# Ledger of designs, part 93: designed miniproteins, single chains, continued (5)

Each design is a single chain, and the fold is of that chain. pLDDT is the mean over its residues in the fold that is shown.

## One batch from the design tools (miniprotein)

Design m19221
Fold by ESMFold2-Fast:
Structure m19221 (fold): chain A 94 residues (1-94)
Amino acid sequence: MKIKALVILARDEAEVIPAVIEAAKALGPDEIIVLDAGSTDGTVEAAEAAGVKAYSLEAEPSIAEAMARMILAVLGPGLVLDAAAGPEGVLAAA
């Protein structure tokens, strides 16, 4: 089954986000989106440097998860992933 989109939830994950994005790319989605819950460590910049769309939200993680679910409802079949689970967590979700 082909994954259409992946949404990655992140907060203060600048060091791990590039590896999480590479693991997500290995799953073969058409689109990868990072939703950042107000990181101050350069997480959004690291995600953009990895070539994916990144959006910063001044919102609680529950609101970011709800937005991720709405994005997947528009884009089609996909996964919501937590960057805190790391690259192994991304691969295990597949």
Scores: mean pLDDT 71

Design m19222
Fold by ESMFold2-Fast:
Structure m19222 (fold): chain A 55 residues (1-55)
Amino acid sequence: APTGSELAGMAARQELLEAGAPEEVAEAVYRKISAQPTAEEAGRVGREAFAALGV
């Protein structure tokens, strides 16, 4: 079963693809978020990544 971090990563990847981000960027963000030890850290990393990408 997916972890909370993996679920957050999948959601972020989908949102980036819908926003028109390249597949490589969406995959890199997914891998970074899903590697986080907790869902809380995954959420933080996701927010930082979206802010950096202007999304």
Scores: mean pLDDT 81

Design m19223
Fold by ESMFold2-Fast:
Structure m19223 (fold): chain A 62 residues (1-62)
Amino acid sequence: AASAGGGAAAAGYAAKDGDKEGARRASEHLIQGGGVEGGRAAEEAALKNDAKAAAQASSRAT
């Protein structure tokens, strides 16, 4: 079973590292568990290369 929290955290870390594709893929995984909020926030942060926003997205999932 997948956990939405884990996926959102992974997306946040990918965005922090500037990996927008990784964040996007993590977002897709989160949709399966209903964790769209964290995944979308992390994806947007990655697109903007905004580590602070990515960290906040990750913290919201924990």
Scores: mean pLDDT 56

Design m19224
Fold by ESMFold2-Fast:
Structure m19224 (fold): chain A 123 residues (1-123)
Amino acid sequence: KLEEEIKKLKEKVDKFKNPLRAIQVAIDETVKILLKLADEHGLPEETKQKIIDAGVDAAIRIRIYHYLKDPNWKENILKVFEEFKKRVLEILEESGAPQEFIDEAKKVLDETLKIIKEYLEKY
């Protein structure tokens, strides 16, 4: 169930005291959920690879902000995730994914963004 997968993602994120590691786990788990949904909806390997690549790009950008010790790092992490969300939705629309999958993907991405925002409030 999608709600159970999102709950597990939150539990995994909350275990990490390091913000960089927590956010990287949030992205990785989101990609895993999206790939399961893609398989259930019969999406081609090319579409799944583009989703993986979007997640890798987001993870790299988050690491860069952390190493630069940017004073706006929280805002920049949220922006990276918003750009990741936009890219995933563009990939799904361009691939002709079923509307049901697009709606489920949007729900996962929106809930993960809430989890990230809640986590970052501690810092």
Scores: mean pLDDT 85

Design m19225
Fold by ESMFold2-Fast:
Structure m19225 (fold): chain A 65 residues (1-65)
Amino acid sequence: SQSDIFDNFNSQSIGIGNNYRASTTLSQQDQNLNNFNGILDNGYNQGLSVSQISSIYSNFMNQSV
């Protein structure tokens, strides 16, 4: 279901946000940002709503600081 797709990407986004916050080099931060952008692109391609994408983004940002 679309909810299952959202839950999967949201969970991955939280993990990447934690990894971004734990990054000690610019290269590690860039890799985590690229991974996060991939999740957003895949979410759009799989038909997640703008609201769901915004939630994934907010959860990433909350974990990355």
Scores: mean pLDDT 83

Design m19226
Fold by ESMFold2-Fast:
Structure m19226 (fold): chain A 65 residues (1-65)
Amino acid sequence: DYEPLVEELVEKAYKVFPFKVPLEELKRRALERVKENIDTFDPSKGSFRRWVGGLVEEVVRETFR
């Protein structure tokens, strides 16, 4: 279950950056990004935590724009 990891990473980002969206919307966007890309995860390229972190970082960057 990746939901607690996504929520942890989003909450940490939300405390640091001035987002125009509510926390719950940022969590929703991050969870959708992971769900949409789950089939692209390659365990030979690194840990699941690192891969999820990369996707959350992308959502954070896009949402801050």
Scores: mean pLDDT 78

Design m19227
Fold by ESMFold2-Fast:
Structure m19227 (fold): chain A 87 residues (1-87)
Amino acid sequence: DQTMDRIIQLVEEATALGKENKAKAEALGYDLSGARTDAEAGGLALGILTADAMRKAGATEEEIAQATADLTALAKRLGDLELAVKN
């Protein structure tokens, strides 16, 4: 199924980028040890890095809060998907 293959590929690409973002966030002193998977940790790290970038770009606190909530939800979903694939 091309749709499922595409989703798996996107998750793998997101996981690879997530490992890099996790390392960057941890280098800045953030603790991501509570994440269930590398994909979840990477998604949470992306949320942190995105919030910082949005503040520098002049985004409002409401916009940052919404984006952070959405990225946290996405990180949890990526973690659930990675766990489902491994089971």
Scores: mean pLDDT 75

Design m19228
Fold by ESMFold2-Fast:
Structure m19228 (fold): chain A 108 residues (1-108)
Amino acid sequence: MMPLLVVAGYDARGLTPEERAAAAEAARRLAERAAELAKRYPEADFAYGSVSVDDAARTVVAEAQVFSTAAREILTRAVGVAHVDRPSVEAIRAATERALEAMAALEA
């Protein structure tokens, strides 16, 4: 197996401590699931989980990606979106669960 780099990222700007903790944990869970999914792709060398909050668009986007940096290619991708019309922690959780459900469908 090629060495796999696993990265979790989130945008911390404008987030409360509770939202920041939720986003960090969500990104970690997405990255961990992306790393598991990457085992299905021999050329995978990068797994990424991310959470971004866009206050202007009132959306939370949770994303998991498996990449081959050598091929410059996204091998697979799952996205979950939620509106920030309720407590932001709830929206982060909802977007994350949708992304994880999409990833589970890719493993079926």
Scores: mean pLDDT 78

Design m19229
Fold by ESMFold2-Fast:
Structure m19229 (fold): chain A 120 residues (1-120)
Amino acid sequence: SNEEVREEIIEELKELLEKTKNKSLKEFLEEFIEFVKNSNLSAEQLKELHKLLILSIKTIEELLKTESKEVAEKGLEKIKKEMEKEMKKIMSKLNEEEKKKVEELLEKHIEALEKAIESK
């Protein structure tokens, strides 16, 4: 069911939150958990959004552990480009209220990734 998918995503986000050490990424994960709890998005839409945002977080977190700040900054630019492309597809299926909430979440997501890199 849609509720079962939502609960599965929340549990995966909680597990990632416990493993994440970066403050800005932790704060974003808490915001994302609240978004999922209150969201009217379909199971498919939530899965697509979850996959996209979590891949971005894991990619930046790995780059911050293994690479220079400059490589992480280049990684973020690639993420932003892919996010713009994938978000256009996700947004095209949403109503105006849903679009606004997803846009607000995406803005917080990018800000959290930028702050994570800045703190290196």
Scores: mean pLDDT 86

Design m19230
Fold by ESMFold2-Fast:
Parts: sequence; C-alpha cells; structure tokens
Structure m19230 (fold): chain A 72 residues (1-72)
Amino acid sequence: SAAEFEALVEELLALDPRVRAALERHGYDPHVVMGLAASLPDPRAAPLVERLRAMGLTGLRLAPEEIEVVPS
C-alpha cells in the first residue's frame, strides 16, 4: 500500500539522512527507493529490501554511479 511504502521511506531516511538528497534527485519512485536501499553499505537496510521485494519491487532504475546515497 502507499502507506506501507511511505513508512519504508521514513525508515530508510532514518538510516542515513543523505538518502533524502538522493531521493529528491531521482524521485520517490519505488524502484529508486529499492535501488538506494539495496546499495546502502548498512546491514540495517537488508530488512527494508526484503519488505520492498514482498511488495513486488525487484528492479533497479539507477545507473551504478547514481545508486550512491551521496554524490561523488
């Protein structure tokens, strides 16, 4: 649901506030959120990735360089 997705975005933002800038650059699209969660070097992100997959999200939309939480 939209509310469930919004809660996951809030949890992702709580792991690293720099995620907000990346989401603003690429949009709050569910596949972008999945790509960012999967690319975080933080094991706390793994449960969020599993929950996103349970909602049917399996793709990454970002180029490898753009999956970064913080711009190079």
Scores: mean pLDDT 66

Design m19231
Fold by ESMFold2-Fast:
Structure m19231 (fold): chain A 91 residues (1-91)
Amino acid sequence: SALDELAPELGDAAEILRARIAAGDWQALVNVGSLALALGRPELAVAFAQRALEIAGPDNAEALLVLGRALEALGRHEEAAAYRAKARALR
């Protein structure tokens, strides 16, 4: 899973984050998505942001911003612009 690929960077926090994600904590997914971007892993950030949207719903501005940033880093500029525009409209 995306979390398993990032687990070496998370250390002891990996198990706490697994438990939070299993409990439906979409903010934990947004936070690890942002961390994945900072670590140069935008593909993992996409996976985390999409899962956050599954839990929080499609109109979660924080998850949409992480998704937009990750897609931009992957060169998916049109998709990135659409998600960032949606997130901005929700603020």
Scores: mean pLDDT 85

Design m19232
Fold by ESMFold2-Fast:
Structure m19232 (fold): chain A 89 residues (1-89)
Amino acid sequence: MKSMVELALEAVKLAPELKEEVLEVLTDAIQAIAAAESMGMKELAEELRRKLEEFVEFLKTASKEEIREKIEELRKFVEEVMKELEEKE
């Protein structure tokens, strides 16, 4: 399996015009995965990893507008996960 760093580098290469937005959402997703793992929420961490991998695959065929929409979708998902983690602490 590709590391999270390899996925981030691939995503930037696939969407260079949106590189900062892509890096930001990937960084947030990686932090959410780490938080879920630290709390023993392995299934949630796995779901986040799957969403991140799906996002990178989507970038291979998506238009710039579609990529922006997908970044926003992934960002909202990460925010909801982080809220759930905060409520359980």
Scores: mean pLDDT 77

Design m19233
Fold by ESMFold2-Fast:
Formats: structure tokens, C-alpha cells, sequence
Structure m19233 (fold): chain A 65 residues (1-65)
């Protein structure tokens, strides 16, 4: 598993989301609204998880450079 994949999985676990769902939102394959409906959470909860994941991925990329 790549460090980026581990970061996505860690954020998903912290927010109680499916890692595949979080990845799909990050890749633009799923809307934040659709992800919220699938996971039984608010859209704002998904929005926070997406922001956290983007921050974590930038930090991982910097640490691996």
C-alpha cells in the first residue's frame, strides 16, 4: 500500500467513512452529497473529511520528497 493510500485510509477511518468512498470523492467520481447519503452522514462531515485528506496528502507528498 502506498503512503498516499495509507493517508486516505487513515482519514477515512478517523471520520468513520469507507476509504473507497473518500477516494472516489477526491478523484471527482462521487459528489460530497452522494458520499454523505451512502455513509449516512452530513454533507458538511464529508466536506471536512475531504479537506483533512487533501491536507494529509500534501504533508505525505512533502515528507516523501
Amino acid sequence: MSPRERAIRGVADHFGLDPGTLRAVLEGRLSQREAAELNGVSQSHVSTAVRQARTALRLVDRALA
Scores: mean pLDDT 81

Design m19234
Fold by ESMFold2-Fast:
Structure m19234 (fold): chain A 97 residues (1-97)
Amino acid sequence: DLSDSEIVERLRKLVEEGKLTEEQKEELIERYLEAEVQEGLGHMARALGMNELARRLFEEAARLFAELAEELAPLDPELAAHFARRAAEARALAAEV
């Protein structure tokens, strides 16, 4: 399991290796933060009994994590696998509500 600091450090290393630009790193971090916010809001919506909203929020989180996995697959396969797993988990949460 990768922490937020480990994710940021892996992306920073890809910039140092010339595999990402600084701008691309910032865009990937922004998408990661958006995915985290959508998943968090999904849990809150579910707790409030707003199941249809929770489903949409979890589906959006899954989409964002899947996009991160696809973009990172050629650059950092382990980080890509982590995001693919997060996407699958978010899809499972959407299916439960």
Scores: mean pLDDT 91

Design m19235
Fold by ESMFold2-Fast:
Structure m19235 (fold): chain A 80 residues (1-80)
Amino acid sequence: TLTPEQREIKSEIIYLVMAAVEALDKGDKESEEKYRKKAIELLKKLSDEEQEYLLREIAELTEGDPRVIELTKKLIEEAK
């Protein structure tokens, strides 16, 4: 079970991933880069298992949106 702090971190990562995808769609490279970097830093605070659960939750929340899933996978790799 996640601690309250870990739940807050997870919620923030989900927000940042969604915001990064929206920024990509709009061509806002500066905002995309900012959201991406913040998400990576927060991901580093989670264990590998917690990162895997987060990827699954994002897939469920976005009904399997391949853009969001692909970005999340890249951010997880960069956080290692």
Scores: mean pLDDT 82

Design m19236
Fold by ESMFold2-Fast:
Structure m19236 (fold): chain A 87 residues (1-87)
Amino acid sequence: MKTKLSEENREKAIKLIEETLKLLSTLDDDTSLSDPSLQALKDGLIKKLRELAKGDEGVLELIEKLEKAKTVGELRKGLEELKAYLE
């Protein structure tokens, strides 16, 4: 099945997800994303992922799940699901 993402955009998205997961690895799953630094991280991540994922409806649905994440655990789970979809 041909992904709607180019190979380059797919690899860039996976790398961005992996880098974000590493940053979150030291935080508890119940940590609120309402912290200004974590909210800025989430907003920046979503903006970059939306730019890479233009035209892929499945990826956009997974990004919407990331936007609704309220805790680090919810964000981590959503990122792992998105990475699995892209791989």
Scores: mean pLDDT 80

Design m19237
Fold by ESMFold2-Fast:
Structure m19237 (fold): chain A 84 residues (1-84)
Amino acid sequence: GVEEIRRAGDELAQAVRDGDTEAFAEAMKRLAEIAGKYLDPIDVTAAMMRLLAVWVAHQLGDITTEQAVAEVRAIVDDVIEKAK
């Protein structure tokens, strides 16, 4: 449910802080699996694309770690809102 989505969001945020690509990819997979039970495939795909864009921007140095974490949190909160 919502708490599982929040946990995946916490894992995504931590992976950003740690610079851990494998942890970020695994947390994205978990979020997609959980969200796929509540959201249509287009909304799940859009959320995954947004998370990937944040990861890429952070890796390129276009955004700070704090900005990347905030964007991840916003995307996860949007997924939670749509799952209600």
Scores: mean pLDDT 88

Design m19238
Fold by ESMFold2-Fast:
Structure m19238 (fold): chain A 86 residues (1-86)
Amino acid sequence: GRPPLPERTLSEEEFEKILEEALALPSSDEAATFLVQKATKLKISWEDVLKIARKLYEEGKLSKEFVELIESFLEARKKVEEKLKK
Protein backbone atom coordinates (compact mmCIF):
# COMPACT_ATOMS: atom_id res chain seq x y z
CA GLY A 1 0.00 0.00 0.00
CA ARG A 2 0.99 3.65 -0.39
CA PRO A 3 2.76 4.91 2.75
CA PRO A 4 0.95 7.70 4.64
CA LEU A 5 2.17 11.18 3.74
CA PRO A 6 4.59 12.35 6.44
CA GLU A 7 3.77 15.62 8.17
CA ARG A 8 6.47 18.17 7.37
CA THR A 9 8.44 19.82 10.16
CA LEU A 10 8.66 23.60 9.74
CA SER A 11 12.00 25.37 9.42
CA GLU A 12 12.60 28.23 11.89
CA GLU A 13 12.20 30.74 9.01
CA GLU A 14 8.87 29.21 7.87
CA PHE A 15 7.63 29.10 11.50
CA GLU A 16 8.39 32.81 12.04
CA LYS A 17 6.84 33.80 8.68
CA ILE A 18 3.56 31.94 9.40
CA LEU A 19 3.46 33.37 12.95
CA GLU A 20 4.04 36.93 11.64
CA GLU A 21 1.32 36.56 8.95
CA ALA A 22 -1.17 35.17 11.50
CA LEU A 23 -0.38 37.97 14.00
CA ALA A 24 -1.19 40.55 11.28
CA LEU A 25 -4.77 39.21 10.86
CA PRO A 26 -7.58 41.33 12.41
CA SER A 27 -9.53 38.54 14.18
CA SER A 28 -8.93 35.27 16.05
CA ASP A 29 -11.26 33.45 13.62
CA GLU A 30 -9.20 34.63 10.62
CA ALA A 31 -5.97 33.65 12.41
CA ALA A 32 -7.40 30.17 13.15
CA THR A 33 -8.60 29.73 9.53
CA PHE A 34 -5.23 30.91 8.17
CA LEU A 35 -3.33 28.46 10.42
CA VAL A 36 -5.53 25.49 9.39
CA GLN A 37 -5.17 26.45 5.69
CA LYS A 38 -1.36 26.69 6.01
CA ALA A 39 -1.19 23.35 7.88
CA THR A 40 -3.24 21.66 5.12
CA LYS A 41 -1.48 23.34 2.16
CA LEU A 42 2.10 22.89 3.46
CA LYS A 43 1.36 19.53 5.20
CA ILE A 44 2.82 20.92 8.42
CA SER A 45 3.06 18.70 11.51
CA TRP A 46 0.19 19.38 13.94
CA GLU A 47 2.83 19.68 16.67
CA ASP A 48 4.26 22.76 14.86
CA VAL A 49 0.70 24.07 14.30
CA LEU A 50 0.12 23.78 18.08
CA LYS A 51 3.35 25.74 18.78
CA ILE A 52 2.16 28.59 16.49
CA ALA A 53 -1.36 28.46 18.00
CA ARG A 54 0.02 28.72 21.57
CA LYS A 55 2.19 31.71 20.58
CA LEU A 56 -0.83 33.41 18.92
CA TYR A 57 -2.89 32.79 22.09
CA GLU A 58 -0.14 34.37 24.25
CA GLU A 59 -0.30 37.46 21.96
CA GLY A 60 -4.13 37.61 22.34
CA LYS A 61 -4.67 36.74 18.66
CA LEU A 62 -6.24 33.28 19.05
CA SER A 63 -8.97 31.74 21.23
CA LYS A 64 -8.10 29.32 24.05
CA GLU A 65 -10.78 26.97 22.67
CA PHE A 66 -8.91 26.67 19.35
CA VAL A 67 -5.62 25.84 21.13
CA GLU A 68 -7.44 23.24 23.27
CA LEU A 69 -9.02 21.77 20.09
CA ILE A 70 -5.56 21.21 18.53
CA GLU A 71 -4.26 19.71 21.82
CA SER A 72 -7.29 17.36 21.96
CA PHE A 73 -6.73 16.34 18.32
CA LEU A 74 -3.06 15.48 18.99
CA GLU A 75 -3.98 13.48 22.13
CA ALA A 76 -6.72 11.58 20.23
CA ARG A 77 -4.28 10.82 17.38
CA LYS A 78 -1.67 9.54 19.88
CA LYS A 79 -4.27 7.25 21.52
CA VAL A 80 -5.31 5.85 18.11
CA GLU A 81 -1.65 5.22 17.18
CA GLU A 82 -1.09 3.41 20.52
CA LYS A 83 -4.15 1.17 19.86
CA LEU A 84 -2.96 0.37 16.31
CA LYS A 85 0.41 -0.82 17.74
CA LYS A 86 -1.40 -3.51 19.80
Scores: mean pLDDT 75

Design m19239
Fold by ESMFold2-Fast:
Structure m19239 (fold): chain A 93 residues (1-93)
Amino acid sequence: HMLSKEEAAKLGIQAQVLILTAIVAADLGESPESIDAALRGAVDHVEELIKSGFLEEAKKLIPQLERARAVGRAMGVSPEVLARIDAVLEKLK
């Protein structure tokens, strides 16, 4: 699970882009499935940062993850994705 610092920074940016994609999709009235897919991708990247020991990089994403959780709940995304966001936020406390 070894990432370079440059790879970790890129994963953090990709997670932010996917969260923004989900927020824009929600604002445009796109399907819960489309929003779920974007949030799932974002959580995959954050979980990889945590597994690779880049906790400080992952902590920078807390405000975005909190917003992702609020949007996901409002738009009715899967309980699985919401639980994964909650688990990541709990680990980053």
Scores: mean pLDDT 87

Design m19240
Fold by ESMFold2-Fast:
Structure m19240 (fold): chain A 99 residues (1-99)
Amino acid sequence: MKVGVTATGLTLEQARKFGEIAEKLGGAKTTVHKNGNVDSVGDMTPEQAAEVAAEGMKLGGTVNVHTQNGGSATLTNLSEKEAYEYAKEAVDTGKNILK
């Protein structure tokens, strides 16, 4: 399924690192913006999307997950583990999660 994982609030260095992680873990196509925002989109499993979201949170970003089936998660100031669990739930269930 097509899943987008975006991160905001990162430094440009953190944003570049997040883009590399999304490409390696999620097979995603990434765009790193000059303001430190990162867009990534790929055909990800729930586990791959969850790992990418957790890494974005670990780097200190606000992470948004959105799925082709209408699921979403907006994740701010969470642990890496919490970001993983909520991102996975959004992709698995198609629910909309705000934390």
Scores: mean pLDDT 83

Design m19241
Fold by ESMFold2-Fast:
Order: sequence, then C-alpha cells, then structure tokens
Structure m19241 (fold): chain A 55 residues (1-55)
Amino acid sequence: SLYEEFHEKALNAKNEEEFTKLKKEFLASLKEESRENAVKYTGIVLNYIGKQNDV
C-alpha cells in the first residue's frame, strides 16, 4: 500500500525536509480525488512523529 510505504518511510525520516520530500512524492503518486485524504494522513503521521521525536 502507498499509505503503508509512506508511513514507514516517514517514521524513518531524519528531518522535516526529508519528510516534506516524501510527502510530495507520495501525493504525486495519487489521483486528485485521493489527494485530500492523503494530505490529512500525512498530517496525522507528522503529528505522531513530532510527539516522539523531532521530524
């Protein structure tokens, strides 16, 4: 799943710049209709990472 792949890569991102790059690649792989939900998902993952470590 593209969502699971993004999630695993995002958790291993060493900084916010790497996360942003992964987010752009993930969103670019999706159709427009799916992008709204995908953007919300990236926000959830970022918030989760931010509570444990600096993204």
Scores: mean pLDDT 73

Design m19242
Fold by ESMFold2-Fast:
Structure m19242 (fold): chain A 81 residues (1-81)
Amino acid sequence: SRALRERVEAAERRALEEAREVLSSSEGTPEKVAEVVRRTFAPLSEEAAERGAEIILENPTVEAVLEAPRVAGRLALEELE
């Protein structure tokens, strides 16, 4: 569904923007960034949200933060299609 793909793409953009805000904070932690991904994707797929959070918590790097929303989006599409 085009509408579903648009919703997932919007969630990916929102998660990345909120994650950048958390990382710009002096009190930004991997746990707070993981919570942004979890909160953003939970309405689409709880499983995708948890997997995205795990990617950040397992290896808290900038690369993982950039990759986690994309992986969560793909998993949400697979579950909902």
Scores: mean pLDDT 81

Design m19243
Fold by ESMFold2-Fast:
Structure m19243 (fold): chain A 68 residues (1-68)
Amino acid sequence: AAAKEEEEKRKEEIKEIAKAILEEAKESGDVESLARRVSELLGVPLPKTEEELIELIIEALEKEAKAR
């Protein structure tokens, strides 16, 4: 299979995982802990919106995948 198709599929999976992680954190009331964890992992300031938090979760997951 072409590596580019696998990359796009992986990005979609990462987005779904990021949304699921955020949804789970919202249900458990752990959104602030999640935001702090991804902020520390990426070395960036805390996200101001849920959209920014999702983007940071995606970035953190992609960075971890590349650190293998």
Scores: mean pLDDT 76

Design m19244
Fold by ESMFold2-Fast:
Parts: C-alpha cells; sequence; structure tokens
Structure m19244 (fold): chain A 66 residues (1-66)
C-alpha cells in the first residue's frame, strides 16, 4: 500500500475516532506501515496536541505524506 493510500485511510479512520487519544493511536499504527517507528511516534505526539479529531486527521495525513 502506498503512503498516499495509507494517509487517506488514516484520515478516514481518525475522523471516526471517539477521542484525540484514540486518533493518535490509530495514526501511529497506520504510519508504522510506511514509515519508521520513530517517525510514527512523532506523528502520534503531534496528533495528541490537536484541539479536535478533525485537526488530528489533518495532522496525521500531512505527517504520513511529509
Amino acid sequence: MSAEEIAEETRRRVLEAPSVEEAARIAREMAKQVLSETTARAIEREVLKAPSVEEAARIARRGILG
């Protein structure tokens, strides 16, 4: 699966998350499929700072795409 496909799937799943904490967990697990664990954890930390699940989805998608 390409980084673009993972980024879009991650955005979709994050938008369905019940909380920003769950969104961050989803973002990390998805990012690990195409990026290093170090980068995936960095994305998780940025998503955790999001003020909403909608912002979390944008951050996660951008993090995976670079």
Scores: mean pLDDT 83

Design m19245
Fold by ESMFold2-Fast:
Structure m19245 (fold): chain A 61 residues (1-61)
Amino acid sequence: EEYLEILEYLKPKIEEAAKKYSKEELYEWIKDFEESAKYHTEDFKKAIEKLKKLIDELYKK
């Protein structure tokens, strides 16, 4: 439940940001977002890992 909500909220933001920012900048942003959460549920961790993989795919040469 929470996993899909996080993905639906962040995925379009990451896709849009990838057009304007570097891979390193997006990784720093995702790290800051992850660290801003006081508690990390399994769904949250899974969503963050999925978003990191999405970033890798967006910057594939």
Scores: mean pLDDT 75

Design m19246
Fold by ESMFold2-Fast:
Structure m19246 (fold): chain A 76 residues (1-76)
Amino acid sequence: MEEQLEKAREYARKALEALENGDFDKAVSYLNEAATLAPDHPEVLRAGSKFAEKMGATNIAEQLRKRAEEAERRLA
């Protein structure tokens, strides 16, 4: 499902961009779309981790980061 994966990656990138701009509502919206399309994709998991880290949810951020690392290893 290359089309769904590319769309998920696009939403993940937009989520990080919104997060960098301080637009947390848009960041959450884009992250939810990305997670709906590809919840276990490394790029989606990394975006979620960065969002959680910025919100102070350190435990969740670490868990998502580790899941992203595992997902990258499976794809390699």
Scores: mean pLDDT 81

Design m19247
Fold by ESMFold2-Fast:
Structure m19247 (fold): chain A 70 residues (1-70)
Amino acid sequence: MSDEELARIAELAGVSPETARKVVEVAEKKGLLDRTPSREELEEIGREAGVSPETAGSVIAAARALRLER
């Protein structure tokens, strides 16, 4: 993933680029970046990335939106 893409995800989700990077890395490890995670999956991602489940959900939603934009 590009730093430019991560910066845009961070802007859309209202978080720092560092936070966006951590959430995206955890989601990729779990295979959850290509689909909508469940609430329980968001809580797990949030715990591993050190953010709330709401923040994890916002970052993943922004990442998916950018991938669908083309």
Scores: mean pLDDT 78

Design m19248
Fold by ESMFold2-Fast:
Structure m19248 (fold): chain A 139 residues (1-139)
Amino acid sequence: APELRERVRRILEEQRKKLQEYGQKAKQTTDLLDRERLVIELVKFQLDLNEELIRIAREMLRLGEPEGGRLLGEVYASLTYLLDTLDERIKELEELKKKDPSIKKQIDELIKEIEKLKERAQKLLAEVEPQVAALTAAR
């Protein structure tokens, strides 16, 4: 449906604009904890977009549009990348905590927030994975 394709285009354009905005903020941010907060905000934004893209992809598939399958595959790849990113952030924060115990409380709070984002991403992956696997097996 043209309306669904237009919704996808608008979402991807919003993503591009937000990535550009966060890139500019990252260049201006020298504090390590503030950089981690920017990454967390960007991941939250990308998870919100992936939830909407999953809804659109399922609607496309329901209408018999195979493009919905490709969109689910792209969402699956995005969610996998976000999980890897969150795991790397936890690792870097644990190392920073060892180097500077004075900021341990702030780091522990950031790790807890990242763990919640990981749980959200894992739930979305579990929702999408059976459909992506079925589409791959049908080839």
Scores: mean pLDDT 87

Design m19249
Fold by ESMFold2-Fast:
Parts: structure tokens; C-alpha cells; sequence
Structure m19249 (fold): chain A 80 residues (1-80)
């Protein structure tokens, strides 16, 4: 069933909130000298969330925002 525009916008809002939480967890883990493997798991989750966000922006026709998200994904993959 195709989501409404309102449902897509609500999902984007949810994903942005999840990204903020992951970013906070990342900084906390780095500050506490967490194992590299655990930090990588947070980065992997951020990439998954960003890929979902990219697809939603494409669905809404926000091609420029989708491109910016793709560039962010590529930067995070390079940090591996």
C-alpha cells in the first residue's frame, strides 16, 4: 500500500530523531574509549537510517536532499 505524503513526512521526522540519538551514542562511545567494533555498529546503524531517509526523499521528489544524504553515506563508509 503506497504511503501518503503525510506518512512519508512523519517517517522522515522519526528517522531524523533516530539519527540524532545515534550521533549522541557515537560521541558518548568515543569519549568513553569504547571498542572499535561497538563504534562501528553505531556507524552501520546510522548508514542504514540514512539509506532509508534517502529513499523517502526520492519518493517525495526532494532529489537534492536525497543526493546530500547519499554523499553523507559515502563519507561514513569511507571512515571504516
Amino acid sequence: MKPSKEELLEEIKKLLGELQKLLQQYYDMVANNAPKEEIQKIIDKAIETLERLKELYKELGYEELAKEVEETIELLRKEK
Scores: mean pLDDT 81

Design m19250
Fold by ESMFold2-Fast:
Structure m19250 (fold): chain A 121 residues (1-121)
Amino acid sequence: SEEEKLREIVRKAAKQAGFSDEEIERLTERVLEAYRYAKEKHGISFEEFLEALKKAQGAKILAYSSNGDFTPPYKVVLDGNVLLIVPENDTLGKYVLAEGFESQDEAEEFALEIQKLDLSV
């Protein structure tokens, strides 16, 4: 299945990046949840989602809010060539990579973890 392919890709990349077995499983599940969300809410294909993850590798990380209000929890969103840390209630987020972060620092740590994944193979 597409989910099993994504699971294999993320696990392999995370293992190569030096994550522990526990960290690999947490990261893999977050990525799969993001894929399910993108597919169900935005009709994103497997190929489009995988390309979004690859673009995240070289993206700048910025905090953003459409209305100037920063209220947790936060989500991490790919918007073009930028990884945005955005309040979950913000409408921005076609490519949501993860959500449920209680702080901007936790969201930034996740964004940096995603950037360590070599998905080019």
Scores: mean pLDDT 82

Design m19251
Fold by ESMFold2-Fast:
Structure m19251 (fold): chain A 68 residues (1-68)
Amino acid sequence: SLDERLEEIGKELDEALARGEEVTEEVEITGLSGKKITGPFDALLRAALRYSELLREEAEKKLAERKK
């Protein structure tokens, strides 16, 4: 269900935020960024964008159901 997907994305976001906070400027973030960053900005941004995409897809599905 959507609730289960949102819960899983929430866990991924929390883990990404935790990893970003511990990253130094000389460390490459793999998975989310794949690049060296100064601070957690890139990791946090990627996690936020992923969550926003999920919300957009769900809104489109609900709109389609309401027009049936």
Scores: mean pLDDT 55

Design m19252
Fold by ESMFold2-Fast:
Structure m19252 (fold): chain A 92 residues (1-92)
Amino acid sequence: TTKEVAAALNITAAEEEITLARKPSLSVSLKILHLENAVSAAKSAADLGREINNTKYIVQAGNILEEVGDIYLELGLYNDAISAYETAIEIH
């Protein structure tokens, strides 16, 4: 369905934003912007997954949010890491 394509595209967009956030040459501020974009795309994919009753996109979105949390943790941004992990748990 068109909504399933939209869910898949949001997962891909979130994964690309994570790849950009991992670039060593980026400032912390730019990494945070990419992580914020990844969170937004992952939440959209989870919402679309719920609408079409397809748990695949919800699971993928949760995994992305956990990875966002890991990157925030690596950056020493502990409150942002906790927020990302909490969002991942909520998506379950």
Scores: mean pLDDT 90

Design m19253
Fold by ESMFold2-Fast:
Structure m19253 (fold): chain A 120 residues (1-120)
Amino acid sequence: MSIEELAKKFADELIKNYDDPEKVSEIREKLIKYLDERNLTVEEVIEFAKILFDYVIEKVKNSDLTPEEKLKVLKTAYGVIKDILDYYKEKTNDPEVKEKLDAFYDEISEKLEKLAREIL
C-alpha cells in the first residue's frame, strides 16, 4: 500500500469514528506505530499528515454532515496530526527538524481556522 493510500485509509477511519474518543485514540496509536516502523523522514511524515488532512477536508466538504459535525471531524483529524508532530518533535534533538515541525503545525492550525470560518 502506498503512503497516499494508507493516509486515505486512516483518514476514512478517523471520519467514521470521530465521535468515539477511545477509537480515535486506538487509530492514533496504530498510525504513530506504522509511521515509526517505516522509518519515515520528517519530510515524509509532514507529507503524510498533509495528505491525510487534505483528504479529510475533501470528504467533509462533500458529506451530508451538519456544520457542527464537519467541524468536529476536522478538529479530530487536527488533534491526531498534532499528536503525531509532537511525537516526532520529542524524538528529535535537531533544532532544524523541530523548526520544520513547528512551521507545519502553524500551517495546519491556520488551515483549520480558515475552514472553521468557511463552515460556520
Scores: mean pLDDT 84

Design m19254
Fold by ESMFold2-Fast:
Structure m19254 (fold): chain A 71 residues (1-71)
Amino acid sequence: MAEEWAEENRELLLRLADRAEDPALAEALRRAAEEVYEEVLKLESKSKQVALTVGAVLRVIGDDIDRRLGL
């Protein structure tokens, strides 16, 4: 079920946040987890749900890299 899949993805992102050394990165990952949960629930396709989750993770990582590089 889409809701159970969304919760599983949210939990994975929260676990990643718990392992982050940078508090700003941890907060960004926790925020991404909540946003992904809400957006994934609106999607019917598992492939779209996965794409959204992966996209959110890549965006957070990209933003962190940009921050560290002063971009």
Scores: mean pLDDT 68

